# Designed miniproteins, single chains, part 7

Each design is a single chain, and the fold is of that chain. pLDDT is the mean over its residues in the fold that is shown.

## One batch from the design tools (miniprotein)

Design m210
Fold by ESMFold2-Fast:
Structure m210 (fold): chain A 76 residues (1-76)
Amino acid sequence: SRVEEILKEGEEKLKKLREEFEKNGWSKEKVIEMVEFMIETYERVIEEVKETDPEMAEVIEKQREKIIEYRKKLEA
């Protein structure tokens, strides 16, 4: 339930960012903004599940680490 709420909120915010990109065009800064938001969403999910489902939390943390590496490449 709470995880579903977090993911739905994230999906709605990403949809809004996509509409802004369609109107104003894509930029490196806007891509970084989306990536930062994705990292925050994964962090919120990890906090929600880490005590009840540590295996799921570990899988999500690995995905978060991959996105952080992608962000570092965008900053170069």
Scores: mean pLDDT 78

Design m211
Fold by ESMFold2-Fast:
Structure m211 (fold): chain A 82 residues (1-82)
Amino acid sequence: MKEKAEELTKKVDEIYQKVKKDPNIDLDKAIEEVEKILKESDKILEKAIKEGDKETARIAALTGAHATSVLLHLRLLKKERE
């Protein structure tokens, strides 16, 4: 559903802001949470496409793209911090 996809976007933003605010945060946990959100957004996207729900599909696709971007940034930070 559209509301669930929007909620996932907010969760990704909260994780990313938390990582920026606290440089000692557990990056492995943050990466795992974002990966779970990415998988959930992909499931919402597939269901929306099958049901012909173009608006939900668009929002889920944007959520997945955003989660992917954040995930790449977190992985880069982890390599820099070890």
Scores: mean pLDDT 82

Design m212
Fold by ESMFold2-Fast:
Structure m212 (fold): chain A 60 residues (1-60)
Amino acid sequence: MPINMTPAQQEIAALLNDPSQDNIDRIRALYRQLGYSDPMIAAAIGTMQNNVVQVVRDIQ
């Protein structure tokens, strides 16, 4: 189903498919452009990284 996302949200979603350090740095830069503070960005990235680790552990 087509989801209407902003270009910044689309880029963040694509970067989340590969949570490498370079991609995390790009996601951080995009959140700053969207007006999020550094502590909020750090919390969001930490939550995403923890969720990815948990999902990977639960999948085979």
Scores: mean pLDDT 61

Design m213
Fold by ESMFold2-Fast:
Structure m213 (fold): chain A 75 residues (1-75)
Amino acid sequence: MKPSEEAEKEAEEIAKKAYELAKTELGGKIGYFLAYEEASYLLSQRELSEEEKEKLAKESAETGDAIAEKIDASA
């Protein structure tokens, strides 16, 4: 049930891309976490295409930035 060593490495690469794509520091950290969790889960169930990996990184970065904005607005 824990991802394999190979899957963990792929999940980390996707997470790093999400961090790089994010516009804010907090959004990048959130995006990294979201991408890593989602990728690790998906890779434990099936293989991901290169297109799916890129989409996941981008969506995670966008979600991370959106959450960061809401946190700043709510504080």
Scores: mean pLDDT 79

Design m214
Fold by ESMFold2-Fast:
Structure m214 (fold): chain A 95 residues (1-95)
Amino acid sequence: LSEETREALRRFAGANSEEEIPRVVEAFLEVLKTLDPEVVAKAFRERAAEVLKLLPEEERPEFEALVDALIDAILARDEEAIREQLTALMRFLLR
């Protein structure tokens, strides 16, 4: 990946390293307590679409699967699934 692409992925993740992932995950869960899950899912999908344009074609199916899994967890209001899926997505982005 180019440095420009890596910077864009780090901005989307909201973290510079895997060490920061737990902080971002807990912050996301706090925000979800105050917002409609459908609104959050829509906003997240829109931002994910911008990130998708920056990824190599071979990486896109994996990214889309991770995004879909996270959206499903958000809509189900499954806090543990959200932690698991968001962590997986962020690890993918910070590879």
Scores: mean pLDDT 77

Design m215
Fold by ESMFold2-Fast:
Structure m215 (fold): chain A 79 residues (1-79)
Amino acid sequence: SLEEEYIEEPIRLLRKALEEDLPLPERKELVKKGLEKFKEVAELASRVLPPEKRHLLEELKKEVEELVKKIEEKIKKEE
């Protein structure tokens, strides 16, 4: 569905930043893009999702936060 594709986009970008063997500048750029996309998704979802489906946004936020943590730990080890 369009909603699934839209919600998965920030996760896809952040997962690529975590899993691929990328130079540090490229990894940082993917994190930036993923976070910008998450901001867009969260903003749209806060306006259009009914209250009973807001748990989907909270689940996405939690997944984004966990991926960012793992990426930041990986970057610190490479510095």
Scores: mean pLDDT 78

Design m216
Fold by ESMFold2-Fast:
Structure m216 (fold): chain A 77 residues (1-77)
Amino acid sequence: SLEELKLLEIEINKLDLPQEVKNIAVEILSEIKDPVIRNKAIELLKANPEAAIEILKKLATYLNRQDLLEELEKIEL
């Protein structure tokens, strides 16, 4: 729902990440319909901000979102 998306945006914006990475993280995590998987992904991002791009690339691959994977690869360069 829109309300769930807003709560996700608030949670992700608390992370110490560049805004462009946060925007991609919201897009990726909003597509994860299973709340258990989504919450585990959020916990991993909180615990490992240095590995955020690597974690998000794995999630984009899982979701078959090649467009988001390519955006993350551009940031990593």
Scores: mean pLDDT 83

Design m217
Fold by ESMFold2-Fast:
Structure m217 (fold): chain A 84 residues (1-84)
Amino acid sequence: MIRVYATSPAAVEAARRLAELLGGEVGDALPEGIKGRSPDDVVVETDNPEETAQKLQALGATLRDIERRGDTYYLTVRVPESLR
């Protein structure tokens, strides 16, 4: 399952739109220690980082960071202006 987290209140709409496009859901709380680089960033939680990264690139999103926790990956992403 894919979850998309807003890194700030400014990213809430971007997280919602991206979750719809990825066929996932919006997460309620960003995991401890995971952070964005900008208030406009979102974090995408996935167990398939390669497929998820390809979908994000196709949508015009910029991958900024990847953190692995067990079998789960957290992709910090700058969302294109069209989705903000």
Scores: mean pLDDT 81

Design m218
Fold by ESMFold2-Fast:
Structure m218 (fold): chain A 90 residues (1-90)
Amino acid sequence: SELREKILERIAELKARLEAAPADPAVLIEAELEGRELAREALENLDPEDLEKVKVEFQELGDVLLAARRTLPAETQRAVVDAVAAAARA
């Protein structure tokens, strides 16, 4: 479906953005929030077959996000986690 291809393209863009700016906590916060919104969009709008096809790419995005966060100082890592959690609750 066109929506599946759009979601895959946006996941690839987020991965590229994180790899280009791994030390920028603002980029990491934005990518984490965008990734969560893409996952919600996929769950609400994709059929089960298309959803299975994007699951691997979401898992890989999660791995890239975790790897990027681990390169930051511990205080910055906590600030990123707290900022994402606060935004997700709003």
Scores: mean pLDDT 81

Design m219
Fold by ESMFold2-Fast:
Order: C-alpha cells, then structure tokens, then sequence
Structure m219 (fold): chain A 111 residues (1-111)
C-alpha cells in the first residue's frame, strides 16, 4: 500500500470518528478511531498522529466506562508524546501531553 493512500485513509477514519463523537455516538467514534489508529501505526507507530488517535480513542472508551482500556491508550499516547516533545520542543505536543496526563489521572481514579 502506498504511504500517501494509507495516511489519507487514516485521516478519513479520524474525521469520521470526530463526526460520531459530535453526534454522541461513542461506539461509532471508537470504531472509527481504532481504524485510524491501525492505519497511522502502520505508517509510524511513534508519530504525533498515532498519539492523537490513541488519545481520541481513550476519551471515547472512557465515555463508554471502559476505564482500563482508556488508561492503556492514554499511557501509550503519553509515551509517544514525551518522546516527540523531547525531539521537537513543539508547544502543541506539550499541551497534548498535559491533556493526556490529566485524562489518565481521571480514569485511574475510576479503577
């Protein structure tokens, strides 16, 4: 599969997940974000896009009461974002990292 085709498909699934999220369809959002995550991981497992998909998936899993699964997704996203922030110094990555850490703390209180 061509890299550009995979990225386009991943972006399409991520956007579909965002639409389901806006409609309150948390199950539809989870399915779409899972597909986006699989495609982004196939391109680069340590990309900011992979971390973003993990975070989005974690948020929707938490809304479904799947706190253990949400915590696992947040921990993986945090690891990727920490490595990317160390390499780039990008403040948007830092903000996403802080958000993921706060989300993890909240779901761990439910365990």
Amino acid sequence: MKLSDTVIQAEAHFLKGSVYKSLGDYKGAVESYQKALELYKSVDENSVETAGSLFALGEELAKLGKYKEAAEKYREAIRILEEQYKKTGDESIKKNLERAREALEKVEKEL
Scores: mean pLDDT 89

Design m220
Fold by ESMFold2-Fast:
Structure m220 (fold): chain A 94 residues (1-94)
Amino acid sequence: SSAEEQILALLEEMIALLEEALARETDPAVRAKLREAIRLLEQAKAYVEQGKLEEARELLARAGEVVMTLTSRPALASELMGIIGEIQKIIDEQ
């Protein structure tokens, strides 16, 4: 569906932003948080591809909790939380 296509594109954008941040990050604690966020978003992507939007929403909420702990990367955290909010709105409109 076009909603699933929009959600997948936004998830891919988030994963790309996190992978770019991970490639440049040297702090092992921050690297672990970035990897966990990527893992949760990849699982959310798999659920969206299966049409399981509520399971995807739960994983997005968990990814948001991890993202909010990225206090050393406030611009990245803000951008990612904005995208999470956009995805949640698309799911709510289904």
Scores: mean pLDDT 90

Design m221
Fold by ESMFold2-Fast:
Structure m221 (fold): chain A 94 residues (1-94)
Amino acid sequence: MDEEKLEKAARLVALGRILLEAGLISEEELEKAIERLAKVSGHKVEEIRKKAEELLEEVREELRRAIEQAEKEGENLSEEGREKLERLRRTLEE
């Protein structure tokens, strides 16, 4: 359970870093999210950040697959939603 909470928190932080690189969230929003996840998971910010770095490539692959799946399922996206997905896709390719 404890390790599972750390991994979930770290995966969310890794996702947040990708969103920050894509310009979809601010550094302040990411920092607040990390502090909240540390409190909720009972783990230190440093432990979560370190685990997030280890999981970053895995989360990138999962996010890429999720975007492909959403496109295949024909989800009706707004123009803004499509632009945000394109930014994420470009960030994942870099």
Scores: mean pLDDT 76

Design m222
Fold by ESMFold2-Fast:
Structure m222 (fold): chain A 71 residues (1-71)
Amino acid sequence: KREEAVEKIKPLMEQIREALRAGDREAVDRLKEQAVKAVESIPGITKEEAEKLVDEMLRELAREVAAEMNA
């Protein structure tokens, strides 16, 4: 379920937030891949669904970090 997927990758999303603040694009890419794999491990979620969920959450994080850095 989506709620389970979000909770499972919450620690990885926090690491991505820190990497975004630091401007570490390589770390963002690596952590994003780990988040997709973690979501894929949940029964009933396809790779395509996992990629879309992680992309949506990453977009939200990037928007939040950009707002923080430009405030």
Scores: mean pLDDT 80

Design m223
Fold by ESMFold2-Fast:
Structure m223 (fold): chain A 95 residues (1-95)
Amino acid sequence: MEELARKVEEIFLAKTPEALARVSKQTDEEMRQVIAEGRAALAELAKVDPEARSILQTIAGEYRSLIKGGFSDLEAEAAASMMATAAARQVLEQL
């Protein structure tokens, strides 16, 4: 658990600058699509590792709250979803 949480946090830290840069270039429709992709990735992870999904969703929620300052709700959720998708895919690749 502690090791998985640390690894997910490292992915979020590494991906945060890229996610924020991408969000600044996205339309509302593109941001909504990124959010939908994040939800789909978490749903796939939940089928094989519900505990990893729970950890990742918690960390994504915390990052969404942190980046909220200076960003819209949609931008913060899209950035967090982009990072959650990357983390979920990396966890799935290790199974």
Scores: mean pLDDT 78

Design m224
Fold by ESMFold2-Fast:
Structure m224 (fold): chain A 61 residues (1-61)
Amino acid sequence: HMPSDEEIEADIYFLKGAIAYHYGDYEEAVKWFKKALELRPDDTVIQEALKEAEENLEKAR
């Protein structure tokens, strides 16, 4: 059972977003979560992560 290149790329983008979020870089987190969501639009985990990053970005302004 082998993951596709698209699945691996989405996981990498999600991880980049999660790392940015952890360091409080919500602008970068939103950027990477959006890229991950483009590859997996129905992924509820990515959708929630993006929403939380966007909400924190608005509050941090």
Scores: mean pLDDT 81

Design m225
Fold by ESMFold2-Fast:
Structure m225 (fold): chain A 68 residues (1-68)
Amino acid sequence: SERDAILADIDAFRGDLRGRLAAETDPDRRTFLARAIDTVDGLRARLEAGELTPAQARTAFDAIRADV
């Protein structure tokens, strides 16, 4: 489903951000990456709770990816 595809994309991106955070030594970049992960986690939770349509979730996710 479209929802499952978006969840898979979110989970893959979250994994990438966590890997980047684990390798990052700069405090400001670590703070930035941690905030990005929190934002992604919030998006995932809202999609799981049915607060977002798949289209809204895709739009929000694309915006997050563009900023990171």
Scores: mean pLDDT 88

Design m226
Fold by ESMFold2-Fast:
Structure m226 (fold): chain A 77 residues (1-77)
Amino acid sequence: SRDRAERALREGQRAVDEGQRALAAGDYETAREYGERGVRGGLEGARYGTGPLLTKSIGAALSGIGLVFEADRKLDK
């Protein structure tokens, strides 16, 4: 449903925002965890969303993927 997609997107966007703050603070393990939560929220939003909600949900999932990759790159040091 649209309400389910909106909640999932909101959770995913919040996770991405928290992950970006963790990444900036050098907390790479926390940034990775929030990146994964962003992917899950974005994919759930995309599953139930249409139109602009689908597009925003895909954006949140991609942002979460970016956070995971950047955190993994930093954790190798």
Scores: mean pLDDT 86

Design m227
Fold by ESMFold2-Fast:
Structure m227 (fold): chain A 79 residues (1-79)
Amino acid sequence: MKPKTSTRHFTLPDVASLDQVVRELEESSKRLGIPLKVLKEYITPDGTRVRVLEIEYEDFDGTPRKLVLVLTAPLPPPP
């Protein structure tokens, strides 16, 4: 059965915060034995870094779920 998909968007204040959130997700994924997939990484023409991650899990009712995380952060302004 295909898991039900939900998407969450997080805007981070900077790239360092985005990198920190990704590390925390990778650590949690490893701890729980839940695979974390990087679907897309890109920078928009206006200087926003985007990462799209996918996690598959079962909620406490045993229902298979798929969570897609869209993380965005502005690049630092030029000096």
Scores: mean pLDDT 75

Design m228
Fold by ESMFold2-Fast:
Structure m228 (fold): chain A 107 residues (1-107)
Amino acid sequence: SHLEEALEELERALRAVEEGRLEEAVEHILRAALHVLQVATDLDLILRAIGLQLRAIGLSFTGASRRELLQEVIDLARLVQQIATDPSLIARAQELIRRARELLAKE
């Protein structure tokens, strides 16, 4: 599913941030945002997904800090959590938010 693909891309993004590969993290965040946009059906969720996609595109042009990338992972994972109905996907999104927040606290 697109939500599973979004979570996989966010997990890759978080790993890239941890390893200092910030340009690769931006690419994974952009792919995650695109997957979320493909399944968002409510107007509010669609607009939020578009906003996060545009933010990720902006970061690809201007460069991104670890803090900005971690926040993008958190925001996209929260959106996945709101859209997902599968408890396993909700749990994966929650764990990803927890890990990203832990890293953000060290910045």
Scores: mean pLDDT 84

Design m229
Fold by ESMFold2-Fast:
Structure m229 (fold): chain A 64 residues (1-64)
Amino acid sequence: SEIDEEVERVFLGMKAGAEALKDMDLTPEEQLRVIGSAAAEAANRGLTYEQAVEFAKKRAEEIK
């Protein structure tokens, strides 16, 4: 179903966001914002894992 597909995209974005941040010195609040943003973008735009990782890295640089 569409709902199942959206849930999968959200989890993909969350996983990609966490991977992008593993070597970054961010506060827990900043980490949650980046992961949440990556999840939302993956769901809304249908990003691949690689695209979601790149998005999260750029977002993390912006909110430091």
Scores: mean pLDDT 81

Design m230
Fold by ESMFold2-Fast:
Formats: structure tokens, C-alpha cells, sequence
Structure m230 (fold): chain A 87 residues (1-87)
């Protein structure tokens, strides 16, 4: 879905920027929005968009160095989505 892909790109970029800026509230919101987009993409069979969302979440984890709440939530969401994408 072009809509889901474009939303994942915008939300993913926004989440990464919030993480880089140390804006915990915006980062956590962006992570939840990106996770929801990934779940919707899987339900629609849009695996490319779901994989795109996972890539942004992994980039977020690489960028989040001293943000323990953000790191914990990213790890939880990534574990869930990676398991969902295996099956």
C-alpha cells in the first residue's frame, strides 16, 4: 500500500529524529505509531512496508544510546514484529 509505505517513511523518520534529539515522549509516540503501521501492513499482506518499519525501529535502537525507556520499548516492539514476520 502506497499510503502505508509513505506513512511508515514519515513516521519512521520522525521517530529517528525524536530519538536523536532526546525527545523521549515524541520517540515513544513514534515507535508506537510505527509498530501499529507495521501490524496493519502485515494484516494487508504488505510485507515490504512491514520490513521498512522494522528497519526504522532497528535504526532507532542503534541511535538510542542513553535512553533506557526508548531502548526497552524498541527491543519489545522489534521482538514482536520480527516474530510476526517469520510466520
Amino acid sequence: SDRLREEAERTGRGAIEAIRNGNEAAALTGIEELAELAREAVEQGDIETAELAVRYLREGLAVAKEQPRVVARLKEVLAELEELLKR
Scores: mean pLDDT 87

Design m231
Fold by ESMFold2-Fast:
Structure m231 (fold): chain A 87 residues (1-87)
Amino acid sequence: MEDDLLRPDAALAALLRTIGITAETLTLAELVQAFFEYVQKNRMYSPADSRVVRADAALAAVLGQDTFDVDDPTPVLDALLAHSTLV
């Protein structure tokens, strides 16, 4: 498959390693999947609304915000692209 590969920066790579992802390059789809695996593994969904994520300090540093809506992927996509380099 000819998918564009992205190289995570040090901050994003550190988050990925906590969930066992050590790849140097990933597709955007793989990064989005890894992001939601991190959220699920750390139980970061709001108990009042499962469509709202409450980020921990490490994830908030990558996102630039402490909450986001799972039905609006734009802030997540923008953050993942801001913390990655196209290769």
Scores: mean pLDDT 78

Design m232
Fold by ESMFold2-Fast:
Structure m232 (fold): chain A 84 residues (1-84)
Amino acid sequence: SELAEAIYELAKKHGLGLTKEQAERLADVLREAAKNGIPLTPEELGERAGVTPEQVEDLIALAVREKVIDLPPLTSKQEPKLLK
């Protein structure tokens, strides 16, 4: 998946420790959420993808900063650990 590869490369570039399998799962969850118009929390995204909520928040911050992927809307805290 192009989205999964983008997530994996972004995480690798910034040392977030995601495996390719975790990136694929996260991409699948994000795609499902976007298709259904369901906003997900970082906690729900992390649980479904097998990553921490902190890793999800960091990836959102990096994706927004570098404009590399479009993410679905979130229902709760979107504040990244990596502040600009």
Scores: mean pLDDT 68

Design m233
Fold by ESMFold2-Fast:
Structure m233 (fold): chain A 94 residues (1-94)
Amino acid sequence: SMADLLLAAAIEAQEILDAIKNESREKAIETTEKSIEKFKELAKKNGLEDDPLIQEILKKFEEVLELIKKGEFEKAEKLLRDLIQEIMAKILEL
């Protein structure tokens, strides 16, 4: 369902945020890459891989990955926090 997929995205975003805060840069990169792969697989399993909202979330995860690779951790953290808030707001509207 869309609600389950959005909740999964929020959980993955929090895992990435925690990795940035508590782990090495290399581990944060690995966590982000795995989160993107998991979310893509879950979207495909639910037939939502072409959904515009799901594609927007994936694009934001890719932007977070690039920020982490560049060492722009404060920007990555802000983007993740904003994404979590946006996702939670959308879940409440379902």
Scores: mean pLDDT 88

Design m234
Fold by ESMFold2-Fast:
Structure m234 (fold): chain A 55 residues (1-55)
Amino acid sequence: MLTPEQAGRASRALAEMGMSAGQGGGLSDEEKRLLAERVAEIGGVSVEDALTFLG
């Protein structure tokens, strides 16, 4: 589970990709995973936590 600080960083990373939390439903599994990996890198969170954050 993300801390508020990590969630903030993940949210900003997602916004830079033109998305918001939960908007991952429009992505393919491959695209969602790649986005989650980038969010994890920027936010300092696990890919699993980033995938949960993306919805």
Scores: mean pLDDT 69

Design m235
Fold by ESMFold2-Fast:
Structure m235 (fold): chain A 74 residues (1-74)
Amino acid sequence: SGEEVFKRLKLSDIFKIGDGPRIGPDLSNIGKDMSKEEIIDILRNGRGIIGSFKDKASDEEIEELAEYLMTLEA
């Protein structure tokens, strides 16, 4: 699942969902501001402190992760 990919890639060390330390953007509302395709592109190519995951996750896992992120709400 996308949640398992999120945990495997240790994205919780970089990002925050809800309350806690904020090193990167809050992912709680990312699906409201970005399309699935934009989220996939960021995960593949990286953006700022968000490193590329193309070598750490398959295309299928990246798509599952993007779908998971799009379901998150504050």
Scores: mean pLDDT 65

Design m236
Fold by ESMFold2-Fast:
Structure m236 (fold): chain A 97 residues (1-97)
Amino acid sequence: SIVNDEIADKIRSRFSSFLEKQIQSGQLSEKYAKRIEKYFNELLDTLIKRKDKLSDIKRIDFLSLFSVYFPTESVKRREYLAEKLFEIVQDVIAEEK
């Protein structure tokens, strides 16, 4: 739906901004951040296609996706990234109400 496409674009934009801040703080290399952004855009598209309602997206959905694509990352790092992506999704959905 048009609403889901607009929400997805806002999520992608805000996640890109988050990753840029992580590069500027020295927390992520530019190369690593670009790989994360590419995979997360693909993950977001997959997640949106699988869910009937974006409000049904849970933190565990992101944790599961991060575990598949970033299995070598520490649990703490995967939880941090999943939480930030989930917060971005929740904020965007709240703004569309």
Scores: mean pLDDT 75

Design m237
Fold by ESMFold2-Fast:
Structure m237 (fold): chain A 65 residues (1-65)
Amino acid sequence: SMASLERMARLDSEYRGIPYEEALERALALARGTLKPSPILAEIGRKLREIGDEIQKELEERKAE
């Protein structure tokens, strides 16, 4: 939602010390897909999610014993 983008822009502006307007433009570009993550970083993100799911499953199986 737009409210979520505005909140992200405010946090980014405060954290990085950049103008709110610049942070808002970046947040909008990210939401529109104009700013794309690196293919390598996207792949790492997917693999980390898979590892997390495997750990969660193993923990649940151990609790069932």
Scores: mean pLDDT 70

Design m238
Fold by ESMFold2-Fast:
Structure m238 (fold): chain A 78 residues (1-78)
Amino acid sequence: MELIEKVRELLEKYGASPEVIDLIVKGVEYALKGDVDKAVELFKQALERGASRTAIKAALNLLKEEYPDIAEEIEKKL
């Protein structure tokens, strides 16, 4: 998906580690499948592993452009 590619590129620009990028990308993939709870779990794991809140918010803003309802639900649970 084009969205997944944009998320990876954005996180690399923010200097996120490969492990953090993988967790956030998996979170977005689960969000796109409608599994919001699993997406939130993966985003929280990324934060625990040193992801910046700014990077997470930027990734959620990309998701919000195409899937605003899903992005808002995830943001509310974080």
Scores: mean pLDDT 82

Design m239
Fold by ESMFold2-Fast:
Structure m239 (fold): chain A 89 residues (1-89)
Amino acid sequence: SELIEETKRDIELAKELAEELKGYFPDSVKRIEETIKEAEELLKKAQELSGVDPEKARRYYFEANLLAGAALLSAVTLKVIYEREKEKK
């Protein structure tokens, strides 16, 4: 599934960026990690429902994808801020 693969890639990249940035922006990274955790829980719920209620599972996959994307955008934004501050010094 394209949506599941995209969601997993977004989570992995967001985790990688969060790990890189946690020493510089601990509070912002904590919020990103909380959003990642929510996305992972929704993926788990979707997987559990896929054989029981495919329509509800599909909705949870879309919600997980949105949260994973939001976490990735936040992490990328934070990385851009970090690189800009590094250039000014």
Scores: mean pLDDT 88

Design m240
Fold by ESMFold2-Fast:
Structure m240 (fold): chain A 72 residues (1-72)
Amino acid sequence: AAEEAKEAVENLKKAVEKGDSISAVAYFMYILALLVEHPDDPEVWRYAAEAARILGMDKTAERFEKLAEEKA
């Protein structure tokens, strides 16, 4: 789960760099699916927060970071 989320964040960064908004959204949705499957894994929450920040969703990123701390 954490390794999969990390890879998805790396792919999301590449998609944003290329201006590929469809792939960026798809990778973010994949990370959210990992959160649903592994809600108690703090590393998945941290990667979801990083993905949200890359997409400019700062409030969502703050919330995910707090949840990661609560689960660690």
Scores: mean pLDDT 83

Design m241
Fold by ESMFold2-Fast:
Structure m241 (fold): chain A 65 residues (1-65)
Amino acid sequence: DAAKKKAYNQAMKLIEQAKKLLDNGASELSIQSLLDYARLLAEKTDPKSQKELNEKIAEIEKRLK
């Protein structure tokens, strides 16, 4: 489904943006906002993609203080 692939690609972009913000010392609130939106997009994907995306989001959240 084109819609599921689009949601996956958008979620991946948000996750990469969150990583860059974290590496640049941006606010936890800004990073968490991107991760929350990525999680909403992940729900629109298939179960395997959703699990993969949620694991990547959790790795970034673990680095937040």
Scores: mean pLDDT 84

Design m242
Fold by ESMFold2-Fast:
Structure m242 (fold): chain A 116 residues (1-116)
Amino acid sequence: SARERIRALMNEAVALVRAGADIDTILGVLEEAARLAAEIWPQLDKNQRLAIEILALAGRLTVERLAAETGDPRYRRLLDWLRRLEREDPTLALHAAAFVFIIHMDLLGDELQARA
């Protein structure tokens, strides 16, 4: 199913981040997941759409904050990628930003657990 394929791609993206893979490789996997998610967007109800919009806003704000605070060029590359997707299709960028936030929260949880 499309949902199972999206889940597999998201798990691959998390594994690539943990392995220290190149940012463009990670973004390629996330973009494939976002394109699949955009295809099912018309099938979602109002509450499901709102949840994705909230996650997308959180993702954008998180990347903007980290780019400003750290100066890490990977966050700038991530912002430029999100802006490119937004110009192509706002729904595509919405899912991409939401997936970035989900991965960020998973990685933050792992980091906090490792330090405890």
Scores: mean pLDDT 83

Design m243
Fold by ESMFold2-Fast:
Structure m243 (fold): chain A 97 residues (1-97)
Amino acid sequence: PEVERARREIDEAIRELQEAAEKLVSKNPGAQKAADEVLEAVRDIVEGKNFYEAVRKIAEGLARIAGLTGPEDVELVKKMAEAVRRVLTAASRLREL
C-alpha cells in the first residue's frame, strides 16, 4: 500500500541522513549544531509540525554545513541534501493520500 511505502521511504531516508550527518560531523565537529538542527527540522516535518519553519531551518542548516566543509566532504553534504529531498517528497505524498 502507498502509505506503507511512503513511511518506509521516510524511515530509510532519515537513516541515510543520520549516517551522512554522523560522518560529516566526525570530520567537521563545528558542523554538529547545524546537523542537529537539520535532523530536528526533518523530524518536525515527519510529525506534521511547523512545516514552513522546518523547511527554512533545513535550508539554513544545509547552507551552514556546506560553508563549514571542504571540497573533500562535498559528497557527504550531497547525501544529506538528497536524503532531505526524499523525506520531503515522501511526506508530500502522505499528505495527498
Scores: mean pLDDT 83

Design m244
Fold by ESMFold2-Fast:
Structure m244 (fold): chain A 65 residues (1-65)
Amino acid sequence: AELAAEAGRKAAKAGGFDEEEQKAAEEGARTLAIDSGADDKAVAEAIEKAAKEDPKEAGKKLAGL
């Protein structure tokens, strides 16, 4: 889950969110990876792709905003 968590935090940072929102996105991404049962690398790659297209929306959704 740590690869997904790191990808989530980077997405929020790229979206212009603050450190608290970045931590929320990190935890949201970690939870998503655990709950989905998917490969951590695959979840991280999906988050990175979403963040590349729209970092604000990706970060916002992961942070629960």
Scores: mean pLDDT 80

